# Designed miniproteins, single chains: the designs that were tried, part 32

Each design is a single chain, and the fold is of that chain. pLDDT is the mean over its residues in the fold that is shown.

## One batch from the design tools (miniprotein)

Design m1155
Fold by ESMFold2-Fast:
Structure m1155 (fold): chain A 102 residues (1-102)
Amino acid sequence: ASLTLSWKVSGLDFSEATVLWWRQAPGSSQLQFVAVINPYGATAYAKDVEGRFTISRDDAKKTAYLNMSNLKPEDTATYYAGVKAPGSDEITWGSGTQVTVT
């Protein structure tokens, strides 16, 4: 099974921001890193999702994407997109998207 998550950002210079995806497992208060993409297209992934997930961005549409392939029950979580502006230590988070894999 595969799924693509998308998050459209407003009120930010998206083309210069770093995009991050994090997830929170059911019943957990801890956020786990998933993937990051910088303004130049350089990417990094958590080891558990590397080769299965692909992070991408569309700067013209101000939209962040997470394409999730080969989904496992362990991928069940609420997924959060966030953006980090240049020179800022703060991440602006989008609303969470719940993903359930049976």
Scores: mean pLDDT 82

Design m1156
Fold by ESMFold2-Fast:
Structure m1156 (fold): chain A 78 residues (1-78)
Amino acid sequence: LVEEARRAGREAVRAAREYLRAKAAGDEERAAELERELARLEAELRALLAELAARDPAAADAVARELLARVAALAAEV
């Protein structure tokens, strides 16, 4: 569960980075594709984090902090 949540978080950040670059480049087809992928990954990550929070709040906190750090790094890149 922890590794699944971490993997989903990494995939979401990657997709978000690609989405922002596609938008900046005016690639609307690629942006639309990535927006759909992000919606799917968000739903998956939300479900995984909710399950993890119910079983192990400390582990959920750690995964959430790791994800926030990745989002901050993405904001610095793009």
Scores: mean pLDDT 78

Design m1157
Fold by ESMFold2-Fast:
Structure m1157 (fold): chain A 63 residues (1-63)
Amino acid sequence: MKEELKKEGEKLTEEAIEALRRGDAVTAGKLLSKSVKKYEEAGDPEGAEEAKKRVSEEAQRVL
């Protein structure tokens, strides 16, 4: 269901942020790509853009 895909996208976004906090930018990028794909599959382009923004803001803070 679309709600399940959005939940998977949110989980992957949180995992990407945690990877950035650990200093693992490569893993964070891969997790963000998976998160965006889940939001796109759910038909939620705004969710995909919000995920990109959240990860980008955290990257600017920690990197």
Scores: mean pLDDT 81

Design m1158
Fold by ESMFold2-Fast:
Structure m1158 (fold): chain A 71 residues (1-71)
Amino acid sequence: SLLRQAAERARALGEKALEAGDYKAAAESYEKALELDPESPRAPEILRNLAKAYEALGDKEKAAEARELAE
């Protein structure tokens, strides 16, 4: 599926951004990955990494919501 391939690319970009400390880019890329493939088997991992990006940006509420969804 083109959507699944696009989601995987967005996830990979999110991980690269997170590793580089670009938390805004990481959050945007992870949000895009979840939009493109919300039922991905990797969704819990993506949500945990999204929560880390939100926490680093100071958005504790969004971080808590992402962690809750990852469960």
Scores: mean pLDDT 88

Design m1159
Fold by ESMFold2-Fast:
Structure m1159 (fold): chain A 83 residues (1-83)
Amino acid sequence: SELKKKAEEKIKEAAKLLKEVKDKKSILKAIGHILAAIGHLFHAELLEKKGGPEEEAKKAYEEALKLAEEAVEIAKEGIKKDG
């Protein structure tokens, strides 16, 4: 699934950016979003494997991507705040 790949790529991007963040609050907030994104990915994968509604799985992947993109922005803002 394209959404799954994009979400996984954004999680990796956020994790890479977090190595450059020094602000503890920004680190914790970004980690929270990454963990939430992983949870939604897991939910989407369970829905697909158990034959759940295709639209519900798609929405779970979309939410995972949104949270992962928000984690990237939080990490970028943290780096900017550190400067």
Scores: mean pLDDT 86

Design m1160
Fold by ESMFold2-Fast:
Structure m1160 (fold): chain A 83 residues (1-83)
Amino acid sequence: MEVTTIETPLFTTREWVEDGVLHEVIEGKIGNLELVREAVAALGGTVEVEGDRLRITLPDDPQLASRYTALLLRLIGDEIDKE
């Protein structure tokens, strides 16, 4: 399966699609964890915390993918706002 890895100064993401499900692993600096859990659950997904990693599962839907991207950008923004 093809895994896409994106490295940022704050965290690294790894994503792939398997059986119509989008899988994401975020490793590194994690923002507001409770907000992430609530947002992912609202999108019909799941999130599991494993130390410094988040494992996220979402339906493979372009609309949900867009909302998830907005969530990731929000996590980055929250870290920048903590200057």
Scores: mean pLDDT 68

Design m1161
Fold by ESMFold2-Fast:
Structure m1161 (fold): chain A 57 residues (1-57)
Amino acid sequence: MELSLEAEILLALGRMAASLGMNELALKLYKEALELAEKAGDEELAKEAREEIEKIE
C-alpha cells in the first residue's frame, strides 16, 4: 500500500545518499523507511532497512 511504497522510496534515497558519502542523511532516510515499513506491516522491507542501518552504524 502507500506506506510500503513510500518506505521503499526512502530506502532507495538512503542508498543513494550512502553512495555519495552522506552517511548521516542515509541513516535518517533508512530510519524513516523502517518506521513506515513497520506501520505498513511490511516485515521484509523493514528487515532491509534494518540491514542497511547496520552497515552504516
Scores: mean pLDDT 81

Design m1162
Fold by ESMFold2-Fast:
Structure m1162 (fold): chain A 76 residues (1-76)
Amino acid sequence: DEKIKKIIDEFETELREKVVKLVLEGASNEEILEEVKKLGEEFKKKLIEAGMSEEEADKIVDTIIENVEEALKSYE
């Protein structure tokens, strides 16, 4: 549980840092979303290696990515 929690916390931290950096660099919403999805795939693998089921890892990562997509859609 502690190991899984740490991986999720690391994912959220890296995700936030990457999104902020890309926004400041003037990246498009499409480019930001592509990089977020790549990061999500890496953390999905880490969660599975830590003992989370593939279904649970998919659900958590996909939910976090969906929240980023919704936030990006709020920006014109």
Scores: mean pLDDT 81

Design m1163
Fold by ESMFold2-Fast:
Structure m1163 (fold): chain A 79 residues (1-79)
Amino acid sequence: MAAERAEELLREAKRAAAAGDRAALERATEELRRLAEEHPDNAAVLAALGQALRMLGREEEAAEYFAKAEALEREREAA
């Protein structure tokens, strides 16, 4: 499931960030970006990508993905 894969990649990103391993964090973020491209309507995937981008200091890009995830969550509740 895409959400489960996103959670796994986010755990890898968090471990990399804690270790100061920027290369591993960037790799996990790139994989999350590909997953988001494959599943653009999956709020969990977009939220995970936003968190990884925030850990890289890409605050503006992270905020964009968080906003998209929030919009999808609201749409899902309304449906």
Scores: mean pLDDT 83

Design m1164
Fold by ESMFold2-Fast:
Structure m1164 (fold): chain A 117 residues (1-117)
Amino acid sequence: MEAERAAISAEAGAESDAAARELAAVAEEYLANETPELRRRVDLGAARLAGLQVATLTGSREVREAVERLIEAAERKGLEPLAFERLREALAMVHAGRPEEEILRFLERAIEEIEKL
Protein backbone atom coordinates (compact mmCIF):
# COMPACT_ATOMS: atom_id res chain seq x y z
CA MET A 1 0.00 0.00 0.00
CA GLU A 2 2.66 2.58 0.97
CA ALA A 3 4.84 1.71 -2.06
CA GLU A 4 1.75 1.84 -4.31
CA ARG A 5 0.71 5.26 -2.94
CA ALA A 6 4.27 6.58 -3.38
CA ALA A 7 4.37 5.34 -6.99
CA ILE A 8 0.97 6.89 -7.81
CA SER A 9 1.99 10.22 -6.22
CA ALA A 10 5.34 10.28 -8.06
CA GLU A 11 3.73 9.48 -11.42
CA ALA A 12 0.94 12.06 -10.99
CA GLY A 13 3.48 14.66 -9.80
CA ALA A 14 5.65 14.21 -12.90
CA GLU A 15 2.57 14.43 -15.14
CA SER A 16 1.48 17.56 -13.21
CA ASP A 17 4.79 19.30 -14.05
CA ALA A 18 4.37 18.44 -17.75
CA ALA A 19 0.70 19.52 -17.69
CA ALA A 20 1.63 22.87 -16.07
CA ARG A 21 4.17 23.60 -18.85
CA GLU A 22 1.64 22.62 -21.56
CA LEU A 23 -1.07 24.80 -19.94
CA ALA A 24 1.35 27.78 -19.81
CA ALA A 25 2.11 27.37 -23.53
CA VAL A 26 -1.55 27.08 -24.63
CA ALA A 27 -2.56 29.98 -22.35
CA GLU A 28 0.10 32.14 -24.07
CA GLU A 29 -1.34 31.12 -27.48
CA TYR A 30 -4.87 31.99 -26.25
CA LEU A 31 -3.77 35.44 -25.02
CA ALA A 32 -2.25 36.13 -28.47
CA ASN A 33 -5.34 34.84 -30.36
CA GLU A 34 -8.58 34.39 -28.38
CA THR A 35 -10.44 31.60 -30.22
CA PRO A 36 -13.09 29.26 -28.72
CA GLU A 37 -10.86 26.29 -29.60
CA LEU A 38 -7.88 27.69 -27.65
CA ARG A 39 -10.19 28.62 -24.74
CA ARG A 40 -11.36 24.99 -24.55
CA ARG A 41 -7.71 23.81 -24.54
CA VAL A 42 -6.93 26.23 -21.67
CA ASP A 43 -9.98 25.02 -19.70
CA LEU A 44 -9.08 21.36 -20.34
CA GLY A 45 -5.44 21.97 -19.32
CA ALA A 46 -6.54 23.68 -16.09
CA ALA A 47 -8.87 20.78 -15.25
CA ARG A 48 -6.11 18.22 -15.94
CA LEU A 49 -3.63 20.10 -13.74
CA ALA A 50 -6.10 20.36 -10.84
CA GLY A 51 -6.96 16.65 -11.19
CA LEU A 52 -3.29 15.61 -11.19
CA GLN A 53 -2.74 17.64 -8.00
CA VAL A 54 -5.64 15.78 -6.31
CA ALA A 55 -4.16 12.43 -7.47
CA THR A 56 -0.64 13.41 -6.32
CA LEU A 57 -1.77 14.48 -2.84
CA THR A 58 -4.06 11.48 -2.19
CA GLY A 59 -1.85 8.79 -3.78
CA SER A 60 -5.08 6.87 -4.39
CA ARG A 61 -5.60 4.70 -7.47
CA GLU A 62 -9.38 5.03 -7.10
CA VAL A 63 -9.15 8.84 -6.86
CA ARG A 64 -6.82 8.99 -9.89
CA GLU A 65 -9.21 6.82 -11.93
CA ALA A 66 -12.21 8.96 -10.86
CA VAL A 67 -10.32 12.15 -11.85
CA GLU A 68 -9.52 10.66 -15.28
CA ARG A 69 -13.17 9.64 -15.82
CA LEU A 70 -14.40 13.11 -14.76
CA ILE A 71 -12.07 14.86 -17.23
CA GLU A 72 -13.00 12.43 -20.05
CA ALA A 73 -16.74 12.99 -19.43
CA ALA A 74 -16.27 16.79 -19.36
CA GLU A 75 -14.24 16.73 -22.60
CA ARG A 76 -16.99 14.73 -24.38
CA LYS A 77 -19.70 17.14 -23.13
CA GLY A 78 -17.76 20.40 -23.63
CA LEU A 79 -17.99 21.05 -19.87
CA GLU A 80 -14.29 21.53 -19.11
CA PRO A 81 -14.93 24.66 -16.94
CA LEU A 82 -17.33 22.68 -14.72
CA ALA A 83 -14.78 19.86 -14.37
CA PHE A 84 -12.13 22.43 -13.35
CA GLU A 85 -14.52 23.89 -10.72
CA ARG A 86 -15.29 20.44 -9.29
CA LEU A 87 -11.61 19.42 -9.25
CA ARG A 88 -10.68 22.68 -7.48
CA GLU A 89 -13.34 21.82 -4.86
CA ALA A 90 -11.85 18.30 -4.53
CA LEU A 91 -8.36 19.83 -4.10
CA ALA A 92 -9.73 22.10 -1.33
CA MET A 93 -11.19 19.00 0.36
CA VAL A 94 -7.74 17.33 0.24
CA HIS A 95 -6.09 20.41 1.82
CA ALA A 96 -8.83 20.49 4.49
CA GLY A 97 -7.89 16.91 5.44
CA ARG A 98 -11.16 15.32 4.32
CA PRO A 99 -11.02 11.50 4.17
CA GLU A 100 -10.31 9.79 0.84
CA GLU A 101 -13.78 8.18 0.89
CA GLU A 102 -15.45 11.64 0.95
CA ILE A 103 -13.23 12.91 -1.87
CA LEU A 104 -13.97 9.82 -4.00
CA ARG A 105 -17.73 10.16 -3.31
CA PHE A 106 -17.57 13.84 -4.33
CA LEU A 107 -15.77 12.95 -7.59
CA GLU A 108 -18.31 10.19 -8.37
CA ARG A 109 -21.19 12.67 -7.90
CA ALA A 110 -19.39 15.21 -10.13
CA ILE A 111 -19.07 12.55 -12.88
CA GLU A 112 -22.81 11.78 -12.58
CA GLU A 113 -23.63 15.52 -12.74
CA ILE A 114 -21.61 15.99 -15.95
CA GLU A 115 -22.94 12.79 -17.60
CA LYS A 116 -26.55 13.93 -16.98
CA LEU A 117 -26.06 17.41 -18.51
Scores: mean pLDDT 84

Design m1165
Fold by ESMFold2-Fast:
Structure m1165 (fold): chain A 55 residues (1-55)
Amino acid sequence: MSSLEKAFEEAKEKVEKDEEGYFKELKENIGTDGAQTKLSAAFTAKTLLKKEKAE
């Protein structure tokens, strides 16, 4: 998988388990190319997971 696809899958799993902790970690690493990609993927995953968790 491309680095973006891998980051998205990883972000989805991490956000599902600990959304706040993962976002905190990503924000602390902001300013690197990898962190920016992961943060973007995490926002997308968060949005999708919120829709899936709507009960």
Scores: mean pLDDT 71

Design m1166
Fold by ESMFold2-Fast:
Structure m1166 (fold): chain A 61 residues (1-61)
Amino acid sequence: SEEELWLSIEKALADMYIAILKIAGEKFTDETIEKLVQFLKEQGFSDEVIEYAKKRLEELK
């Protein structure tokens, strides 16, 4: 569906942000995770994608 396509695109964008932070040597602390989650919310990412990104970030702590 179109909704599934947009969720896939949003997940790819979230993955890109996480990859950029990782390459930049950013430390994945609770504060950094909270800031990135808040940024994704402000950019209008869907709740499903935000939960996906949050889970990935917690695994990188």
Scores: mean pLDDT 83

Design m1167
Fold by ESMFold2-Fast:
Structure m1167 (fold): chain A 61 residues (1-61)
Amino acid sequence: AAPSPEELERRLLATMLAALASGDPAAIAAVQAAVEALRNTPREDLYATALRLLGELERLL
């Protein structure tokens, strides 16, 4: 099932922290790209973009 916005934010932050802690340069670069993508995303599209980025980051771990 789709997560709530609060659950999505919590899981995305946890996944980003895990990626940064991995020491994998590709995972770290993916977190940096994800942060830039979210920063440049309109508010109305944030949920869909965050959900997609969570899936992409989980594939790298």
Scores: mean pLDDT 83

Design m1168
Fold by ESMFold2-Fast:
Structure m1168 (fold): chain A 96 residues (1-96)
Amino acid sequence: EEIDKEAEGVFYLMRARAEVGEGNYEEAIRDAEKAIELLKDNPSDVAEAYLVLGEAYAGLGKIDEARSYFQKAIELAKEAGDEELVKRAEEALNRL
């Protein structure tokens, strides 16, 4: 059960990251939100999904929402002990 949810959540997270790279920001938001729901018990993946949300909202010009999501990604990544993700989220926030 948990393995099936995690695999599906990782698929949505990977697709959301690709969609951000392609400029498909609205699709990236939908897929990142699904990833958060499916990966809720995996703190590092949830933190990365919030990073993707921040990048997608920044791409749409929604800077205040992007900032909030990057800050949430930093918070969750620190709680998860994911120092590389903290660095990535801080760099993304500093580019706003």
Scores: mean pLDDT 87

Design m1169
Fold by ESMFold2-Fast:
Structure m1169 (fold): chain A 59 residues (1-59)
Amino acid sequence: MTVAQRVATARRLAAELGAPLDVLLRQVAANPDMSEEEIRRMARVIAAARAAGGRAPAA
């Protein structure tokens, strides 16, 4: 999977799950070995944190 494919997947999942794109892209950039499923799981976690009023810009 290329960097461009990871970015495209992150954008799609951010829109689908209501995750803030900037936070998800930072996580994807910090973890370049993430699979598509791992990006989806991360997007869900970020969306849940956002809904709870928490900002999660961890690294």
Scores: mean pLDDT 75

Design m1170
Fold by ESMFold2-Fast:
Structure m1170 (fold): chain A 112 residues (1-112)
Amino acid sequence: SLAELIERIIELAERALATTDPAERRRLRAEIVRLAGEALDLVPAEARPLLARIFGLLMQALELHETRPELAAEVREVAGLVVEALRRLAAGDYAGAQALADEAGARLRALL
């Protein structure tokens, strides 16, 4: 189901944030991208652009966590917003997911 795919993506993202191994991070990110593609095929067409945006924010947060380790705390807060946005979207709360995605995007822009 979409909800099961989203929870698996969240699990992999949390593991990517916790690992210190660049090779493990690369494998986890590749698996997230693969599962994200599957989730985009399952989501209703009207929610697809929002889900794609949320996945884009997730990948940006994961890259920033690796390239800017001094921002780890701020990136983890952004990742938390992205995770909540994914869960809201899986539950059909597109308005709540959009609001969280907007906040995550604004916080990421402030870190760049």
Scores: mean pLDDT 90

Design m1171
Fold by ESMFold2-Fast:
Structure m1171 (fold): chain A 99 residues (1-99)
Amino acid sequence: GMTLESIAEKFEEIDKTGDEEKRKEFYELLKELLKQHKEGLKRLKEEGASETAIEENEFMLEFYEEAIKMLEEGKDLKELAELARKAAEELKEKRAEVE
């Protein structure tokens, strides 16, 4: 799937071009990714996945929900890119703290 860094890069690209069609397409893609992660979380819980795997999936769900909400509120794409980069750093730190 897309990394948080690649999501940030996509927001930065759309901001630079001012392409409203690409913004709309990316919004629809994020909604699809949110749906896929919700189904993934359900499956992880059914299969008795590790607490770490469940927490990482929940973190990604929270990110997608926040990003979609910010897009719907008409927030600046630069703020969305910063959100994605901060989320990438937090996820990397969480992974470093786990066995």
Scores: mean pLDDT 82

Design m1172
Fold by ESMFold2-Fast:
Structure m1172 (fold): chain A 70 residues (1-70)
Amino acid sequence: MVLKTFPEGTPLSEVNAFIKQPRTIRVLLNGKEVGKIRPGEDFLGLGYMAPGQFNPDESVPKGLTLEVVD
C-alpha cells in the first residue's frame, strides 16, 4: 500500500522526516515504476544506506517520484 508520494524537487530531508521506521521506496519515472529502494541500498546516489534515511542534502531528481510503501 502507498503511504505517501513525494514529487521531483522534494528535499530528501522531508522524505526522511516522514519515514519513522525503515520502509521500501518505490521509484517512478514519468509515472512508471522503474525500481524499488530498500533500507541499506543506494539508488542514483541518493544514499538510502542508513536504515530508512536518505542523504538530507539532496532532492528527488528531475523526472522521478518517490512513493513510500508499507
Scores: mean pLDDT 69

Design m1173
Fold by ESMFold2-Fast:
Structure m1173 (fold): chain A 63 residues (1-63)
Amino acid sequence: MKELLEEIVKNSKDLEVQTVARALLENPELSAEEIARALGFSDERIKQLVEKLNKLIEELKKK
């Protein structure tokens, strides 16, 4: 899991996705949704960021 989040931080073109992934690395007990809320993203943006993050993690797991 940590390696997958590090890969997202390095390769993501979306700064918000990078920020959430980095914060999730530092707070592994929190969900990506909770992290995005704590960072002040809107509900719509939280949904988009969480979906994108989960998709990237799932794709990287298959490698």
Scores: mean pLDDT 77

Design m1174
Fold by ESMFold2-Fast:
Structure m1174 (fold): chain A 65 residues (1-65)
Amino acid sequence: SAAIETARRLAETARDAAARAVAGEALKLLQSGDWETARRGVERAFRTSKDPAARAAAREILAHM
């Protein structure tokens, strides 16, 4: 899955801690099959995070969902 691969890469390589946290939580939910909870969490991060790197990570993951 492109969404899982993107979340894994960002969780492992993103320099920003908030971006890694968004990606890591999404990865955990996607791997457990909870795709709707993952989507809602990532959408919330994109809409409400004050961290530009966290919003960028959320946007990239959403593009593959």
Scores: mean pLDDT 87

Design m1175
Fold by ESMFold2-Fast:
Structure m1175 (fold): chain A 60 residues (1-60)
Amino acid sequence: SNELKLKLAILQFRLLALDVEIELAERHPELYSEEEIERLREERRRVEKEIAELEEEIKK
């Protein structure tokens, strides 16, 4: 499905954006609290899981 492929692309872009923000947060502790950094890491884990589930669905 083209819709599933588009959703996958959006999730992959979101994962990239989260990786950049986490790296920025770790290098600039003055901009982010430890709790905010952990929330970003939790969101990244959720996005990775959604990507894995969607990739499995596309393979069917």
Scores: mean pLDDT 85

Design m1176
Fold by ESMFold2-Fast:
Structure m1176 (fold): chain A 60 residues (1-60)
Amino acid sequence: SPAEEFFRRFAEAMARADAIVEAERAARGLPAAWTREDFELWVRELARISAEALAEFKAA
């Protein structure tokens, strides 16, 4: 269904946002525990990736 496809893409967006935050933290040599700033970055990246995924879904 369209809803299942949307939720699948959203789950992929969450995974991509997580990977971006973890890569940025690893590059800076930061410990594994996320700070408030890391969660804020995650939310911003998730919003951006989700908007891109929604635009691609609408274009298909």
Scores: mean pLDDT 78

Design m1177
Fold by ESMFold2-Fast:
Structure m1177 (fold): chain A 82 residues (1-82)
Amino acid sequence: KLKEEGKELEKLGDEYLKKGDYEKAGEYYEEAGVKYLRAGDYKEAAEYFKKAAEAYEKAGNLEKAKKLRGISKELEEKAEQE
């Protein structure tokens, strides 16, 4: 369920990214990351938080992007231990 919800949020993020709505794309990728994180899938969670950070950077939301890049890096390190 959580991973399926994450995949649907990823599709929405990709759609808004293609439309140039970077703030919306970041929001959906961040929500996808949260779903994967709750599912215990640290590698996929890290990937989507990184995509969210990149979208927020394009939107000019640099503080949120910085925070999400930090979370992504921490989750990548956890994924390497699993």
Scores: mean pLDDT 83

Design m1178
Fold by ESMFold2-Fast:
Structure m1178 (fold): chain A 87 residues (1-87)
Amino acid sequence: NAVKEEAELVGEVLRAIGAYLENDKETFAREIKAAAEEAVRSVKAGGNPEEDLRILERLRKMAQEFGVDEAVKALDEAIAEIEKIRK
């Protein structure tokens, strides 16, 4: 089911970017948390961990610049979990 997880991740990333452009921190935090959870699900379903990690690392920089600490935390937790899975 990697195709479904990947499509959901892309949708959540695009919605997070939209919220960032509109200065909507609450929607950004919600979509980032959803994207972080979906990236972990994608990797567990056989998705590409390197690709998902690059996406999450870029989102983390956006979250840090945007000042949304809860989004940074969710991304850090997802990155750590994916790193454990690929070992």
Scores: mean pLDDT 82

Design m1179
Fold by ESMFold2-Fast:
Structure m1179 (fold): chain A 108 residues (1-108)
Amino acid sequence: MEEELKELKERIEKGLQTVRDDFVRALAKRYGIDEETAREIVDAPSIAEALRILAEKVPGRPLTDEELERVAKAMGISPEELRRIVEEAGVDVTADQLLDAYLAVMLK
């Protein structure tokens, strides 16, 4: 039983690393950035920092109130909290960039 739990933990950790590596490649391809920059986004300590790194390489635009509400709902936070995160980042970002930054933080 303990050996099965150790094997399950190792399989989960390996699976999470595979998902992170796949996400790095997906970000690089989606935004036309190198895998090194995409890895910096995935390794960022906060959504705001991930957004700043992404915005340096990929132009964003101001979100509409409808897009902000949809993204906030997908992230499980309030539109007010999401607006605060975007203001702390200090950059113009798309809905896709916000969701990718959120997923990057959740994959840690």
Scores: mean pLDDT 78

Design m1180
Fold by ESMFold2-Fast:
Structure m1180 (fold): chain A 60 residues (1-60)
Amino acid sequence: SLEEMIKELEKEIERLKEERERLKKEIEKDPENVKTQILLGMYEISIGSLEMVIERLKEM
């Protein structure tokens, strides 16, 4: 159902947010690591995109 899909996406967003916080802590230890900076940016884009999808699904 739509409600089940939204709940699953919300769980995925929370998982991605936990990984984002882990990457932020890694950057604190090695702020010059370009690979980790890119990964953090990718996670932030993914979280934002999924939040937009959920907002649109809730408006249906």
Scores: mean pLDDT 86

Design m1181
Fold by ESMFold2-Fast:
Structure m1181 (fold): chain A 86 residues (1-86)
Amino acid sequence: MPHVVLVLVRTEPGAAERAAAALEAAARAVPGVTEVSAHVLSPTEVAVVVRAADEAAARAAEAAIRAAADATPGVTAVETAVEPAA
């Protein structure tokens, strides 16, 4: 069943674009991910939306995003939600 991963990231000022690029790349590398969009909402906030073929792919994408966020300088907080997609 298709799933969506919703990601909200808080960054230090000047790190948002770097975070958006790193998280988008990490999510796109996961097998079963069908679509990724990353949006810089403010100088300190990034939203990422991932569409996945199933829950397993969505959970793998969530794990990859969290790992990439931990590796990205200037990321201060990460919130994720995994939901069934219509």
Scores: mean pLDDT 86

Design m1182
Fold by ESMFold2-Fast:
Structure m1182 (fold): chain A 93 residues (1-93)
Amino acid sequence: SEVDKLIEEAEKKVEEASNLLDKARQYLREGKFDEARKLIGEAKQKIDEASKLVDEAYEKAETEEQRHKVQEIARKVVANYMGAIAIEVEAEL
């Protein structure tokens, strides 16, 4: 199904973003601010890509089960975005 493929792609982008943010936090702990900022930027790009996939999946969702899956991933996208902002503020200080 098209919706399930969009959901899987969005989840993959969220996982990639989460991994980049984890590495960014590690770089901040090491005092590597430029490297951290670069990874935060890459994570934001993945989050934007995931957001677009989630939006498309929501519009194409035909079943209640599909809508619930889309909402779960939407929550993960928001959580990763908030995480990226928090790390970015810390990296700027």
Scores: mean pLDDT 87

Design m1183
Fold by ESMFold2-Fast:
Structure m1183 (fold): chain A 52 residues (1-52)
Amino acid sequence: SHMEIKKLLREEMELSVELLHAIVSGAPQEVIDELVKRLEEKRRELEEAKKK
């Protein structure tokens, strides 16, 4: 639904900001890898939601 897409877009933006912060603050690579994985999963959810 349209509301689901908006929620997922907000969640993707929040994860993107968190990833950027982790990178600039020198977080461990394991933390960065986990955030990248979560962001890719969120992007897949978004693409699926857009098809509905």
Scores: mean pLDDT 84

Design m1184
Fold by ESMFold2-Fast:
Structure m1184 (fold): chain A 96 residues (1-96)
Amino acid sequence: MEEKRKKGLEILEEAMREVDITGDWKTHLSKAAEELRKLGLEEAAEELEKAAEDDDPLTRAMHIYKAKAILLGESEEEIEEKLKRFEEHLAKLQKE
């Protein structure tokens, strides 16, 4: 299981590097999701598909973060708590 997750992390890292170079997040994240599915990492693949379909950069980043956390073996509770803290922190930075 550990080796599959490590392979999944490599796929995600390659996709993020391609996004950084090309600016085409939709194509590269969709491709990474398909590669993760081939490895049986369906939950992480679903999160990357959601990231690929989302026009909001923040929501996209949250989905990418969830995919990475799943691949790192973090629990659902840990992921949800970290995301809630991140959302609360952003709300504090958005002073209006």
Scores: mean pLDDT 75

Design m1185
Fold by ESMFold2-Fast:
Structure m1185 (fold): chain A 74 residues (1-74)
Amino acid sequence: SSSLEEQLKEAIERISEAAKKAVEAIEKGDVEAARQYLEELEKAIEELSKLDPVLAAVARHELEELRKMLEEKE
């Protein structure tokens, strides 16, 4: 079993990695990859919400902004 601190660290790292990959895919115009990484980000945020709903809400705001950036791509 993992401590709450270790679970939070792993959840945050997973969110950071998915967000980074989503941004890189959006910047490259790889819409298919971007949608896939945003889906991974959404799932990671859902898991974080079970540990820290306030931090998850902050991460969800970032997801919303990334989704808007992708939709602005023609």
Scores: mean pLDDT 84

Design m1186
Fold by ESMFold2-Fast:
Structure m1186 (fold): chain A 65 residues (1-65)
Amino acid sequence: REELEKRIIEKLKEVLGLSEEEARILLDVIRNASEEGLEGIVEHLTEEFKVPEEVIREIIELARE
């Protein structure tokens, strides 16, 4: 569990250029979001960070497992 969480945080830092604190906050937001909320997060992250939607969705799927 802790190893998976650290890996997700590291991936968020690398892909989105976030700090560890920002990556942790985003991970918690993703884990607590509704299906509707996740759609909004995907749109926001895709537009703000210029990352392909499929990459964001992969991270979300990993975080929700």
Scores: mean pLDDT 78

Design m1187
Fold by ESMFold2-Fast:
Structure m1187 (fold): chain A 78 residues (1-78)
Amino acid sequence: SEEIKTLKQKLSSAQTDEEKAEIHGQLGKAYEAAGNLLEADKAYAEALKLNPNDAEARKELEKVSVKVLKEAVEKVTA
């Protein structure tokens, strides 16, 4: 989680919505790589709120949201 720590530090010093959106998108990717899908979902959602035209963040959010739902269903059926 060193990448996540670095990105959170960058986020605390970010001054524009464009910078914050970019960092939230990077946090989403870092959380996804770490298997932290709920935090990845939240990070991509924040990136889209700050930059609604980010097609990459939208695509990644949709992908991660599906994985979160599948994991929730598997826990109930196990």
Scores: mean pLDDT 81

Design m1188
Fold by ESMFold2-Fast:
Order: sequence, then structure tokens, then C-alpha cells
Structure m1188 (fold): chain A 64 residues (1-64)
Amino acid sequence: SSEIEKLKKEIEELIKEMEENPEKADELARQISVLLKKLDELDSELAEELSKRVLETYLRVKHA
């Protein structure tokens, strides 16, 4: 659906911003969490996969 595509794109853009701006990781993680909850209501499998990518990115930028 169009909503799923939009949420996926927004989450991916925020993940990229987290990689480029590690200092904002906590703020961006909170924003992504809200979007992931909305995505989970529409496509729980996709939300789980993106959640794992967010966690991996977050841990990497915090431990760099």
C-alpha cells in the first residue's frame, strides 16, 4: 500500500540520518520507534526487519 511505502521510505531516511549524524542517534531512534509502531499495524514482518536494521545501526553508531 501507499502508506507502507511512505513509512518504509521515512524510516530508511531516518536510518541514513542516524549514520550521518551519530550525535542525534537517541532522538532519531525515538522518532523511528513511532513510525515502526505505525508500520507494525500495517505490515508486522516488514516492521520487524526494519527494527533489526535500526537496532544494528544504533549500536554501531553508539559504539564507534
Scores: mean pLDDT 87

Design m1189
Fold by ESMFold2-Fast:
Structure m1189 (fold): chain A 55 residues (1-55)
Amino acid sequence: MTLAEKIEELIIKMAKEGKSVAEVEEELKKKFPFLTDMQLRMYKKMYELIKKKLK
């Protein structure tokens, strides 16, 4: 499993658990501290879109 796949799996899992965007940001910083601010913004945007589709 690639790094990108691991991040995507975590985002999907957190979306199913109903986590907030802030909780996702903190988990991404904790698990993947090497992510740039731009990458964090991209994943937060992806999370918002996934959350909308699940509802």
Scores: mean pLDDT 79

Design m1190
Fold by ESMFold2-Fast:
Structure m1190 (fold): chain A 58 residues (1-58)
Amino acid sequence: SEAEERAREVGRLARQSPDPEAAERAEKLATLGVILAAQGDEEGARRALEEAERLASL
């Protein structure tokens, strides 16, 4: 799914992040985004993944 693809990219960026606390938060939000998408909460998933991508990118 799109959410799973976005979460994988967040995980890749988080592993390269110089900020381990932001990286940990990004990975947790990406996981939340995948869960919300699986439950049909597309708006919640989008918001969680957008925040995860922001944190993973610094």
Scores: mean pLDDT 85

Design m1191
Fold by ESMFold2-Fast:
Structure m1191 (fold): chain A 84 residues (1-84)
Amino acid sequence: LPEDPFGLRMADHVVRMLQDGRSLSDVAQRLRDDFGLDASADETRRTLTIHVDDAQTALRLVVVARRVYQATGGRYQVRVEVVG
């Protein structure tokens, strides 16, 4: 299945920030500012949570969770959650 270009761009952005040593809180703030996403960080759990209002947007962002997990060797997690 072809990966969604929006999800791929976001995955690349998140991975780059984490590899550059930016905090998960900084990543969440950039997702809010640059992509308009409701994103929050839990530094203790090393988990970034992205809340979306519909299932189609969630499907586009599934690749972010996979790529961040793979690129960090499982050190960081991304959750995409449908709210509303």
Scores: mean pLDDT 81

